# Designs tried in a protein design run: designed miniproteins, single chains, continued (3). Part 98

Each design is a single chain, and the fold is of that chain. pLDDT is the mean over its residues in the fold that is shown.

## One batch from the design tools (miniprotein)

Design m11621
Fold by ESMFold2-Fast:
Structure m11621 (fold): chain A 79 residues (1-79)
Amino acid sequence: HMEEIDREAEEVLLWMKGHIAEKAGDYEEAIKYYEEFIERFPDSPLVPAAYRRLGEAYRKLGKVEEAEKWFQKADELAA
């Protein structure tokens, strides 16, 4: 199914874009990609990891309160 293949490719690509941006130190870009990932693929098994990545990126930008919020969401979903 073409749409299923496209969606799987988009999920992997978006996850990789966030990961690459974070490792490059582009934390604002990483936040953008991980937020888009969560919005577009809310049922993905990677969503708890995306929340943790958001927390890490916000912490690197000095946004400690936002980081705490995302870490808490990640811990709640990682049950």
Scores: mean pLDDT 80

Design m11622
Fold by ESMFold2-Fast:
Structure m11622 (fold): chain A 66 residues (1-66)
Amino acid sequence: AENAVKQGEKLYEEGDLRGAITYYELALKEDPNYAKAWENLGKVYEEMGRLEEAKKYYEKAKELDP
């Protein structure tokens, strides 16, 4: 999960939001309780203007790591 999240963070910083999502989803497929991946999905969706999806992902992250 950690390596997939780090790769997603690199893509996010490069502006590849879709690539970032792919790697965060890969991290969550490996470990669905990985709060950091949920939080990072929230950030990507917020950057895309998809605030309802972002809120959902932030809530999941907070549930796992309050």
Scores: mean pLDDT 81

Design m11623
Fold by ESMFold2-Fast:
Structure m11623 (fold): chain A 83 residues (1-83)
Amino acid sequence: SEAEKLLNEGYSLLSKGKYEEAIEKFKEALKIEESAGGYTGLGEAYYKLGKLEEAIEYYEKALKLDPKNVIAENNLKKVKEEL
């Protein structure tokens, strides 16, 4: 799907340290289809930019959609320890 392509592009940009571009791709994906993966990606990108409150918000949104999302849960715990 188009949403999955945008998510993959976002995660590719995230791995390259292009955090702001990754955020744009994740937001585009989420406008097409809401997903735990999209919110987890936003959380990771905001965390890398040092925007801890925004990172927490998006990881919590990911966990509301998928309470068993281990990546979002582990990263949320890590970010909260840095506040």
Scores: mean pLDDT 88

Design m11624
Fold by ESMFold2-Fast:
Structure m11624 (fold): chain A 63 residues (1-63)
Amino acid sequence: MPKRASEEELLKATKYLNESIKYAQEGNWEKSEEYRKKAYESMSDPLVGERVYEHGKRTNEEL
């Protein structure tokens, strides 16, 4: 019974975040940003989605 986000949504968002990190490491900031946005959009809970987007942005900036 998903109250906020399903396990499938979390796995999908995590996969997009990993892709975003990979593209950031390659210096492809455009694709990194696109995948970060896709991770955010994959979350049905806007609070969780916002956190996922912020986490991806911070990781991108730290690379």
Scores: mean pLDDT 67

Design m11625
Fold by ESMFold2-Fast:
Structure m11625 (fold): chain A 58 residues (1-58)
Amino acid sequence: SIAEEIAKEAGVSVNLASAAIGLVRAGFSRELTVEYLVRGGASREQAEKAVELAEERL
């Protein structure tokens, strides 16, 4: 799944990768999505990478 691919590439859990995909699809800003992932336990670098990959793999 794209969530598993993003999780591996960004170094986040599959749950956080799935959240990134869902929030991006729902039209949330990059900034809000990154903040959500960081609060979920990702580093800022990991969160930004996960959101970027989610936007590319919409």
Scores: mean pLDDT 87

Design m11626
Fold by ESMFold2-Fast:
Structure m11626 (fold): chain A 83 residues (1-83)
Amino acid sequence: VEKAEELIRQGKYEEARKEAEKAVKEAKTNSEKAEALVALGEALFGLGKYEEAAKAFKEALKLAPEDERAKGNLEFVEELLKA
């Protein structure tokens, strides 16, 4: 997850998406998978793929319903999709 988050900080969203997808596949716990899905959503958001980003954040919230980062990101993306 840390590698995907670093790539997001650098604006390397395609590389971040690939690393986040790998992290989702390699996750051993629901917590790890939720973190990887948040990183995936953030990378997709950076790519302008707002509908795919919203889906990733929704999947993260199914695994971690109290994740404030995923909640905030989902609300922001859904607002953009309505505009």
Scores: mean pLDDT 81

Design m11627
Fold by ESMFold2-Fast:
Structure m11627 (fold): chain A 94 residues (1-94)
Amino acid sequence: MSMLDLDTPTLTAAEAEVLRRALEEAVRLLAERGLLSEEEVAAALAEIEAFVAALQAAGAANLAALVEFLEKGKHRIKDEAEREAVELIIETLR
């Protein structure tokens, strides 16, 4: 794996693409399971780009670090549907 850089640990373009696709797939799976409404799916897809940008700004180095960050963050999520979405994203990234 050449995406890791000890001096400047940031998400590569390839990792950002994988993360975006994983998030889109997680949203789709939640919709198929009846956990997300059509409007919530549209809103989530619109926010995926901003979410990935926020993770890059936070200095996330790789998908494993992102999973740890999401696992810690999910406990603060007030909405059960959003918490389930984060859990599905974590499983998709594993």
Scores: mean pLDDT 63

Design m11628
Fold by ESMFold2-Fast:
Structure m11628 (fold): chain A 92 residues (1-92)
Amino acid sequence: MREELQKRLEELEKKLEGLKKLVEEAKKKLPDSEYVKEAEEKLKKAEELLEEARRILEEEVSLEKAQELLDRAEEYFKEALEYLKKAVEELL
């Protein structure tokens, strides 16, 4: 279980790096887009949750709490992607 959560954390951290790059590219093309700003805010919240999950896993305090944090981070990633799609729609 702990190893599975650690793998999931690593996968989500990699996904965060990819999404941050997408947001930076979107900001270059759409600097005034509220959708891009919303996506950036959602990714910041996801990053905070992943940092807390990493700390909890290192301290071995609560695997359930770590899983809840990872689940919430995935929700913020989904919201960020939805906002990025909205921003791209403004170009079409």
Scores: mean pLDDT 81

Design m11629
Fold by ESMFold2-Fast:
Structure m11629 (fold): chain A 86 residues (1-86)
Amino acid sequence: SEVDKLLKELEEELSKEGVPKDLIESIVSAVRLAVSLKLSPEQFRAMVEAALDELLGQNPDFSEEQKKKIREIVEKFTEELVKLLE
């Protein structure tokens, strides 16, 4: 599916930025859960953002620049998923 393709591309982009595999799996799982819940676009964005904030908050060793890059990647794929779900 196009959703599975985007989730695989998200995984690959996070891997390229040096994000640990366990964190990538947690992020992808959170996004996949949000997709399964048939949320509105604003609810989908809010759920993904809240999950990402929690996951990044559990890793204080990331620099602010690294956190910014991770957020930008996740936001990009969130917007592409919103377009597919409309």
Scores: mean pLDDT 85

Design m11630
Fold by ESMFold2-Fast:
Structure m11630 (fold): chain A 58 residues (1-58)
Amino acid sequence: SELVEEILKTLEENFEKQLKESDGDKKEMIEIFKESVEEAAKLLKNEELKEKALKIIE
């Protein structure tokens, strides 16, 4: 649970920072974020991580 929270915070901070710095590449950043979230959730076998992380970009 603690590991999941740390990963979610890191993903959220990195995603927001990339969106702010990458003017114009928003759609590509969203796709990369989704792919990273799916891979992380699969490695950790944690569906909660995927659900919570996807809400960050919604």
Scores: mean pLDDT 72

Design m11631
Fold by ESMFold2-Fast:
Structure m11631 (fold): chain A 73 residues (1-73)
Amino acid sequence: MKLASPEELLKGIKEAVEKAVEAARNGDWSTAARYLAAAGIYIAAMLINGHEEVAEQGKKLLDEAVAEMERLR
């Protein structure tokens, strides 16, 4: 199985959390939840492959997106 680079995974996390926040702003919490799940999967892939520092960056992006989504309630 070809693994994405850490930079590609981090880009995927950025895109996923951005789309999650956008979906939440539109009231589409189901789509927002799916994008948050995708970001979590990318973080898990980084951790499994030993990219702990980049995974921490991804986790920070996810935490910031969740905080923004909670603010939209």
Scores: mean pLDDT 79

Design m11633
Fold by ESMFold2-Fast:
Structure m11633 (fold): chain A 73 residues (1-73)
Amino acid sequence: LKEELIQARKEAYLEAAKALGDPEVYETVKEILDKDPTASLDEIAEKAGLTDEQREKFRKIVNEKLQEFLDKL
């Protein structure tokens, strides 16, 4: 149960980073989550160097992906 939720969260963040179309952001997000899969959205956004606009888009995409996962459960 916990492992499935952690994996779903990791995939949601990676999908969101990929959807932003910035390969540097994707690589940074992947590195952060490989070391700490429980890292917060704000920590990931700060370390990835996202602008305020990119951070808002990232948050919306992550929330959308996670809602789709929860709805399927």
Scores: mean pLDDT 78

Design m11634
Fold by ESMFold2-Fast:
Structure m11634 (fold): chain A 76 residues (1-76)
Amino acid sequence: SHHHLEVLADGDAELTGEQIRTAIRSLAPGDEVDVTVVATVPLSEEEKETIRRAAEEAGRETGVTVRVTIVERPGW
């Protein structure tokens, strides 16, 4: 199955990462998910890395194919 997940990032990269991990863990092995991270504030390099690592690890753990797109959308 193909899924879409939208997650807000407003400065708590660890929380954003946990939300992504939780959602991916609810999917079946062999599923695909496009994760759109909507950054309402600018993200640091470390914050982006935290989010991407969370998604990568969750995909690795579950066998789900994960694609992550980070978009900046002030006022979303």
Scores: mean pLDDT 82

Design m11635
Fold by ESMFold2-Fast:
Structure m11635 (fold): chain A 62 residues (1-62)
Amino acid sequence: GDLTVTALKDYTAQTPDELSFKKGETVKARAILGVVDEDWLVVELADGRRRRVPLRHVVIEG
């Protein structure tokens, strides 16, 4: 199912594989099964790109 990722605070990507966002921003994405680091979720964006999202900075609804 499609996830809605909502930013709780600003985040600036530290690597090309990370997603940047502003507090209150929402992103539609799909979770990639079996790829979860202790603090990160890997998502697929609507454009097909895969990005890492810091779990401490977001709320995930899906």
Scores: mean pLDDT 77

Design m11636
Fold by ESMFold2-Fast:
Structure m11636 (fold): chain A 68 residues (1-68)
Amino acid sequence: SMYSDQEIEDIFKKYDKDGDGKISREEFLKVFRSQGIPSGIEDRLFDKADKDGDGYIDYKEFKELMSR
């Protein structure tokens, strides 16, 4: 994997500024931009990870997305 479990956790905690265990779409887009991932797919990836449709993703969903 391009990222270790610890690196994924550190990235999540960095963008979980509210400490609620979730990241918003805005914070998620900042992650992708900071990692140099190609623009234009972040919204689609967020929508697929946001299984509850609440506008947030939790650590498990984030880890699954970042793991491959």
Scores: mean pLDDT 71

Design m11637
Fold by ESMFold2-Fast:
Structure m11637 (fold): chain A 83 residues (1-83)
Amino acid sequence: LTPQEVADIRAGLKAAIEDVKKAAEDPNATPQELANLSVAARILLVALEFATDQLTPEDIQLRKEVDEAVKLAGEKAEELRKK
C-alpha cells in the first residue's frame, strides 16, 4: 500500500467512527444499523493495522475511538432490544 492509500483508509475510518457516534445518538437508529456501522468501523481499523508496519499515535487514538464508539453503539442496541 502507498502512503496515499493508507491516508485514504485513515480518512475512511474517521468517517466511520463519526457515523457510529451519530447513530448511537439518533433516537431512530435500529440495532441492525448500529451493528452494521460498528462492523464497518472495525473492518477499516483492521485494514489500517494490516496496511501499516507501525501504528502512529494518531492510529492508536483512532483505535481507542473505535472501541469507545462500538461500546456506545452496543449499549444502545441492547437498550433497543430489551424494549
Scores: mean pLDDT 82

Design m11638
Fold by ESMFold2-Fast:
Structure m11638 (fold): chain A 99 residues (1-99)
Amino acid sequence: EEINKRLVELEKEFAETRTLPQRIVALAEAIRYLSKGDFDKAKKAAEEAAQREHTPEEVANAAMLLLFDHVIGGYKLSDELLEAALDVVAENTIEAAKE
């Protein structure tokens, strides 16, 4: 689908220029607009999110949404990004269990 093609292209652009936390938040934000069919807003929201600093809580929430969108929504994400999102969620869960 068109949505999956645009997600792959955005992930490739960010893979070369952005940190994994920035990429996780950027793609979660992109999916919010892509699900509504607004491709221009999806790209702008992703680029804005990729340029901002994010808290660990924001990254963990975005990772959880990204994994949910992949499993339930059928959105195609790279293996690298999925593994990074899983690691973030697992790490956040371990920290919460320790406190």
Scores: mean pLDDT 75

Design m11639
Fold by ESMFold2-Fast:
Structure m11639 (fold): chain A 55 residues (1-55)
Amino acid sequence: EEYAIKQLQDLLGLSEEEARRVVELGKQATVDNAEINAEIVRIAKRGIDKAGAEF
């Protein structure tokens, strides 16, 4: 889990707390959960926005 957290921080510019949240949600959404997947994307976008990146 620490490995996945570090990768998310490096690739998406997430804080450790945000990366841990994404990993936690990923464990819950292993197949077909559109709402959980949308929340993961929302957290990732917040991390990018806080880093000053627009896309």
Scores: mean pLDDT 66

Design m11640
Fold by ESMFold2-Fast:
Structure m11640 (fold): chain A 119 residues (1-119)
Amino acid sequence: GAAAAVAAAAGAAAREVRAEGLYAGGAAGGGAAAAGAGGEDAAGAGGEEGQRGAEAAGAAGASGDAEAAYAAALEGGRAAGRSAEAGGAAAYAASAASGIGAAFSGALAGGADPAVGVG
């Protein structure tokens, strides 16, 4: 049903974030500095951390483990310092797949600075 469709969409989003970092060979911008700028190829050293967080968040969210998925998304985004898209996609995927999206999407949309593992 709906849960399967949401999980599939979340997984696809997480995979896309991962593919962009790995296939392009470099993460552009690395966080808010590149937001809206377009085309900056910064060192992608931290980019993979964001992609790993997105992957883990999507998978964990599909299983219904929202807290683990959210924690993974936050850790990936923070460690990487990659664009909000990488970290945000992971957090969004986790909230959408878990079915507890109100609090998570609210935090993501509000640009809050939550503590690690605490929403």
Scores: mean pLDDT 44

Design m11641
Fold by ESMFold2-Fast:
Structure m11641 (fold): chain A 74 residues (1-74)
Amino acid sequence: MSVEEEIERYVEAIKKLYEDNNGDRAVIRAAIRTWARENNLHLSEEELEALVDAIEAGDMERAKELLLRVYERN
């Protein structure tokens, strides 16, 4: 599976987690931090908040773009 496909599936999973938890931003923030740590990726607080904002807005393409940039930088 390509990195792009893996990121797309992860973004879909996180969006579902957000919906299943009634839009709790803290749940999404914690999940993204855990994912970044497990993948040895450095994610700034600004990037984390931008990702949470994109997921909350349902802007899946933006969320995917942000995660790809983080992956490519690390």
Scores: mean pLDDT 81

Design m11642
Fold by ESMFold2-Fast:
Structure m11642 (fold): chain A 101 residues (1-101)
Amino acid sequence: GGEAAAAEARAAGAAARAAAEGEGAAGAAAGAAGGAGAAFGGEKAARRAGSEEAARAAREAGEAAQRAALAAGAGDREAARRAAEEGVEAARRAERAALEG
């Protein structure tokens, strides 16, 4: 068990990167939605697996993806990159916690 939570955490990290790479309002909206979805899925899977640490980290990854999307949409490439890096790191913590539980 934990593979589903790990997969959702990985999706959250991918959403964070995609959000930072998105251009304009459409890209920002798609990245934010993807990040939110991944965070929800990751949290749910992690709770089912019994990992509160994985659930918290998955939520953090999704929140970072949303921040990256908003910054990218605003043209703040430095803030978008920083938020994406935070999202990827949180996703890695979530994946590891899910697999170690």
Scores: mean pLDDT 69

Design m11643
Fold by ESMFold2-Fast:
Structure m11643 (fold): chain A 55 residues (1-55)
Amino acid sequence: SPEELARELALLEEQVENLRRILREHGDLFTPEQREELRRTIEELERRVEELRRR
């Protein structure tokens, strides 16, 4: 349903923003390898958001 898709999109966008905030505010608590893995995770989630927006 459009309502379910909108809810899923909102949750994914919130997750992306939360991860970006963690990297911005607490990036120094992570190793370089962990930071790169987090960046890759953010990019993957953003791709999923864009795919859902095109539906």
Scores: mean pLDDT 85

Design m11644
Fold by ESMFold2-Fast:
Structure m11644 (fold): chain A 76 residues (1-76)
Amino acid sequence: DEEVKKKVEEYFEQGKEYFEKALEKARAGDLKGAAEYFRQAVKYYNKAISLGDKEFAEKVWELLEKGQEELSRILG
């Protein structure tokens, strides 16, 4: 299913983009901005998971875990 694959990829890339923006804001000390972008990242990752298979869900989980580690490192 070409269309579903494209939507999953689009939602996943949007989630990743917002997640990178969240880390950027966190590094700049803008915790409110970081939280907002992180919420957007989770929203799009959930959309990707809802359309994707188990493999995609595992991939999203791994990225969220790594990002939580990065945020913890930035925030102290």
Scores: mean pLDDT 78

Design m11645
Fold by ESMFold2-Fast:
Structure m11645 (fold): chain A 76 residues (1-76)
Amino acid sequence: SLAEKLRERLEIEDSQIGPIGERLDLPGETNEEKLEALAEKVARGQLTSGDYRIIAEILGRDPIETALILEELSLE
């Protein structure tokens, strides 16, 4: 699934999913639901440059690399 590809490509840890969900106002109560909601936004091209920066900050990654990975996943 796109949610599992997101987890694998960005190496998202379970402890990071909650903070991403809170800062991006993602629906869902569980990590799995929040990750599926993130995947849906990626698939629909609904993430802003601000969202990419927030994700990069939480993951401790380069914001440009993070944006490129998310854009590649949105095209799959």
Scores: mean pLDDT 84

Design m11646
Fold by ESMFold2-Fast:
Structure m11646 (fold): chain A 57 residues (1-57)
Amino acid sequence: DRTRRLAALIRRLQTELGLTPEQVGRLVAGDVETVLAASPAELHPAIEAAAAELAAI
């Protein structure tokens, strides 16, 4: 179920990467570039990997 996979990924983004609800909402909407621009460079690989997982759901 896409909804369950999405919910699990959202939980990981909030808990592991410390993303705000607004940043998670932008990633879910496909606005990856805005989230990357507002994030430290060390988090970029993890954010890009999460965006790829979201696109695969």
Scores: mean pLDDT 78

Design m11647
Fold by ESMFold2-Fast:
Structure m11647 (fold): chain A 88 residues (1-88)
Amino acid sequence: SNYDQAVQMFKKALQLAVQGNYKQAAKMINKANKMLGDNTKVSPDQVKKMTKLAVGRDFDGLYDYAKSLGFNDKSSQALKDAAKDVFG
């Protein structure tokens, strides 16, 4: 499904972000958002904050941060699910 593909794409983005590749991670997040009907785009600096929340296992904080940036419910949940799978 588009949801499962987006979750896998968010997982790859988080792995790139952990390696310090925030620019490529941002591009991957933006593509995953589009797959879920979400036109929200993130900057590399916003990806740094997402990465800190994910690595810190603050999955609810990651969801809330995504929502604050304008992510829809599906993309916010998919990002949270990806972070829980990678860091949980």
Scores: mean pLDDT 92

Design m11648
Fold by ESMFold2-Fast:
Structure m11648 (fold): chain A 95 residues (1-95)
Amino acid sequence: MVDQRRQRSIQSLGDFIDIGNQVPQVRDQIVSGGRQAITNVRNGNFGGALRTVQRTIRIGIQTASPQDQQRIQQSGSTVQQDFQDLIDAQQRQQQ
């Protein structure tokens, strides 16, 4: 169950990195942050991954154009939701 949600989080992060690659002004920050979040997910550090994504989205929004900010925010919201679902699933497995 956690593994299925982990796969969804990795997929959403991949989509987020792809959006970053399309926005030159924030590409390095989003790609770096997204890859670091993927590493945290693979290491089971879901809270660290969520914090990394949240910081990366904030930086991306501050730097990008208004149109690109919307794409980053929408993709980032999906990633944050998938991570919250992953954390909730992990918490339920401890019970």
Scores: mean pLDDT 79

Design m11649
Fold by ESMFold2-Fast:
Structure m11649 (fold): chain A 69 residues (1-69)
Amino acid sequence: VSEEELDREIAEALVLIYVGIGNSLEKQGKYDEAIEAYKKALELARKYGLPESVIKDIEDNLKKVEEKK
C-alpha cells in the first residue's frame, strides 16, 4: 500500500466518522457542532477526491442543518 492509498483509506474512514458525528449532533439539536462536523467531512472528501455522490450527500446534509438553525 502506497502512502497515497493509505491516506485515502484513512480519509474515507474519517469522512464516515465525521458524517456520523454530524448526524448525531443534528439529532441532538446541536446544529453549530453538526455544521462543523459536516464541514470537516466535506474538506476531507474534496481533498482526497472521494466520489461526487459522497460529496453531494455531505453538502446536502450541511445545507439541511444550516436551514434548521
Scores: mean pLDDT 80

Design m11650
Fold by ESMFold2-Fast:
Structure m11650 (fold): chain A 56 residues (1-56)
Amino acid sequence: GKEDGERNVKNAEKMLEEGKPAAAYTAAGEAIKVGEGYPEIVERAKKLREEAIKKS
């Protein structure tokens, strides 16, 4: 749901800040899955996933 999507987005952001792009990629992928139906969460998670790929 929305709360689960937001939690996974925050986790992905935190993992990127901590220099853990692989963990951030996983969290962003979960945010896309559980945030389905909330375009703001999905788009934010997609950007985080792309950033994780660039930093890996």
Scores: mean pLDDT 82

Design m11651
Fold by ESMFold2-Fast:
Structure m11651 (fold): chain A 90 residues (1-90)
Amino acid sequence: KKELIAAEAEGAIRAFEQVKRALKEGNVEKALKIAEGLKKLAPELSDKELSEFVKKAAEEIIRALKEGNVEEALRIAEEAIAKLEELKAA
């Protein structure tokens, strides 16, 4: 159902917003744990395209954080939120 996909997208948006907040607070460990949780949750999402998108974004954030690139991780989270908001509005 369209409503279910919108609700799942909203949940993913909130999780990426938590990643963004943790990074702004300097808590890289918390941001990494949230991103790992998103990667684990992604296969449970009802829409394949939404699932693949969330998994890819979470993996890219994890990579950036492991490389010490907090600015890149923040940028990826912001881009993911914007794209998920578009999907939710459709």
Scores: mean pLDDT 85

Design m11652
Fold by ESMFold2-Fast:
Structure m11652 (fold): chain A 70 residues (1-70)
Amino acid sequence: SVEERLRALIKDPTLSPLEAVVAGLLLAGYSFAKDIIADPNVPESFKKRAEEELKQIEADVDELEARRRA
């Protein structure tokens, strides 16, 4: 999952402290967006924004992993 990929990045000893902080912020944002989507009291329009945020975070993780492999 994207969450497990982010946790793996945070635990990567080759990450700088700043890179680890960025990965932690992405993980926090991903978890928060999932909580919004799961909450039945949140308006549908906000859930759609949270779904787009999840897609953006997944793309950012894909780019970060690709850059590390290059």
Scores: mean pLDDT 80

Design m11653
Fold by ESMFold2-Fast:
Structure m11653 (fold): chain A 80 residues (1-80)
Amino acid sequence: MLKKGETFEATVVLVSGDYAVLSGGAEHGLKPGDKVKIEVDGKTFEGEVVAVNPEANLAVIRGDLSGLKVGDKVKVTVLE
């Protein structure tokens, strides 16, 4: 079960303006309502988990994530 301050690696599989889909996180216990920090290439983004698919190991994050690109390997930190 993910706790505040825990981190994992994920891959960006989709970006659409105000949301992104990550491959990873559900297996670590990420759930809707969790607030996350996403870091890649010295850039930092913040968002909220709005949906997860545990069987496909996908997480949907809402935020200003337009700087992310499909294929980015990101470090995700649980904030709340």
Scores: mean pLDDT 78

Design m11654
Fold by ESMFold2-Fast:
Structure m11654 (fold): chain A 75 residues (1-75)
Amino acid sequence: MMTDEDVEALFEAHREEILAAGRAAGVPAERHPALLAAYRAILEQLRDTHPDMSREEALREARRQLGVVLRRLAA
């Protein structure tokens, strides 16, 4: 079951990876806070709607959903 502690742990552990993905996708530096906010929001949504999801499954799903966010923020 994914908890608030799991959300925070996944967010902090993968923060740099998400920022690196944003830079590679062409997301401007001024939009990095929005990218991180979207990542946290995805993790919180997964916790609320799929509480039975493992941390590994949540991370894979969040990365999938972030692909859409990256395209939007890079434009």
Scores: mean pLDDT 81

Design m11655
Fold by ESMFold2-Fast:
Structure m11655 (fold): chain A 66 residues (1-66)
Amino acid sequence: SELDEILREIGETLRSIGDIIDKGLKEGREEAKKLEEERGLSKEERSEIIREGIKKALEETEVKVP
């Protein structure tokens, strides 16, 4: 049915978003670690780097996020 197709697409989209967030978290954590080793970072700076990593991952994958 059309409903089953829509539910499948929603499920696939949510799964893709989850994968993107996981990639962004990993990338952000690695970047934060590098900068911490080089310059030291505050808690706020670490949070911003991780957030930026997630944002970049979402933008680069061309996923339509609601």
Scores: mean pLDDT 68

Design m11656
Fold by ESMFold2-Fast:
Structure m11656 (fold): chain A 67 residues (1-67)
Amino acid sequence: MEELEKRLKEIEQRIKERGSADVDELTEMVELAIELGDTEKVLKYSALAKKQGKDHEVADAVARRRA
């Protein structure tokens, strides 16, 4: 569990340093939030993806990873 939280923080730090989030990073953040059972973070990262126009690509990637 702490390992998943650590990876999530590392991705957040990377995004903060770059000022932008890649689809792969957004997808991994959503997946990590789902794995942690953190509904608030799932909604937060999904909203971020939608704001950047990447919501469909992230949703498709999450669905493929879960299939």
Scores: mean pLDDT 78

Design m11657
Fold by ESMFold2-Fast:
Formats: structure tokens, sequence, C-alpha cells
Structure m11657 (fold): chain A 71 residues (1-71)
């Protein structure tokens, strides 16, 4: 589960950076970070099971929505 954890941490870091860009009005960079975060959470979900997989999928959906709103 080391790879799943690494991908989850990467997704979280990308969300934090994306929120920073979004707050500064840099919508293009924010959208890219949110899209990359959604990808990281989906990959983490593929390596996870049960509640962890469900949470990763929910985070991926949330990141995807944030990316769409940032455009």
Amino acid sequence: MEEAERLRIRGIALIIRGVGYDFMGNKEEAAKDYEEAAKAFRESAELSTGPQRENDLKLAEKAKKMAEEAK
C-alpha cells in the first residue's frame, strides 16, 4: 500500500497548490493541478480496497469538479 499512499499524498499536495493558484486568479495552473490531483487519487483508488478506495474515488471526483470550476 506504499504506492497508494504516495499517490494519495501527491494528490493532496496538488490540491493545496491548486487552491493557491486559484486564490491568486491563476485559473489555468489551478485547473492543471486539480486535474493531476484527480488522476493521482484515481490511481491510488486502483491500488486500494474498501473504505480507502471509496474515499480516494470521492477525492478524485471532488478534484475533477474543482478543475472544471477553475476553467
Scores: mean pLDDT 84

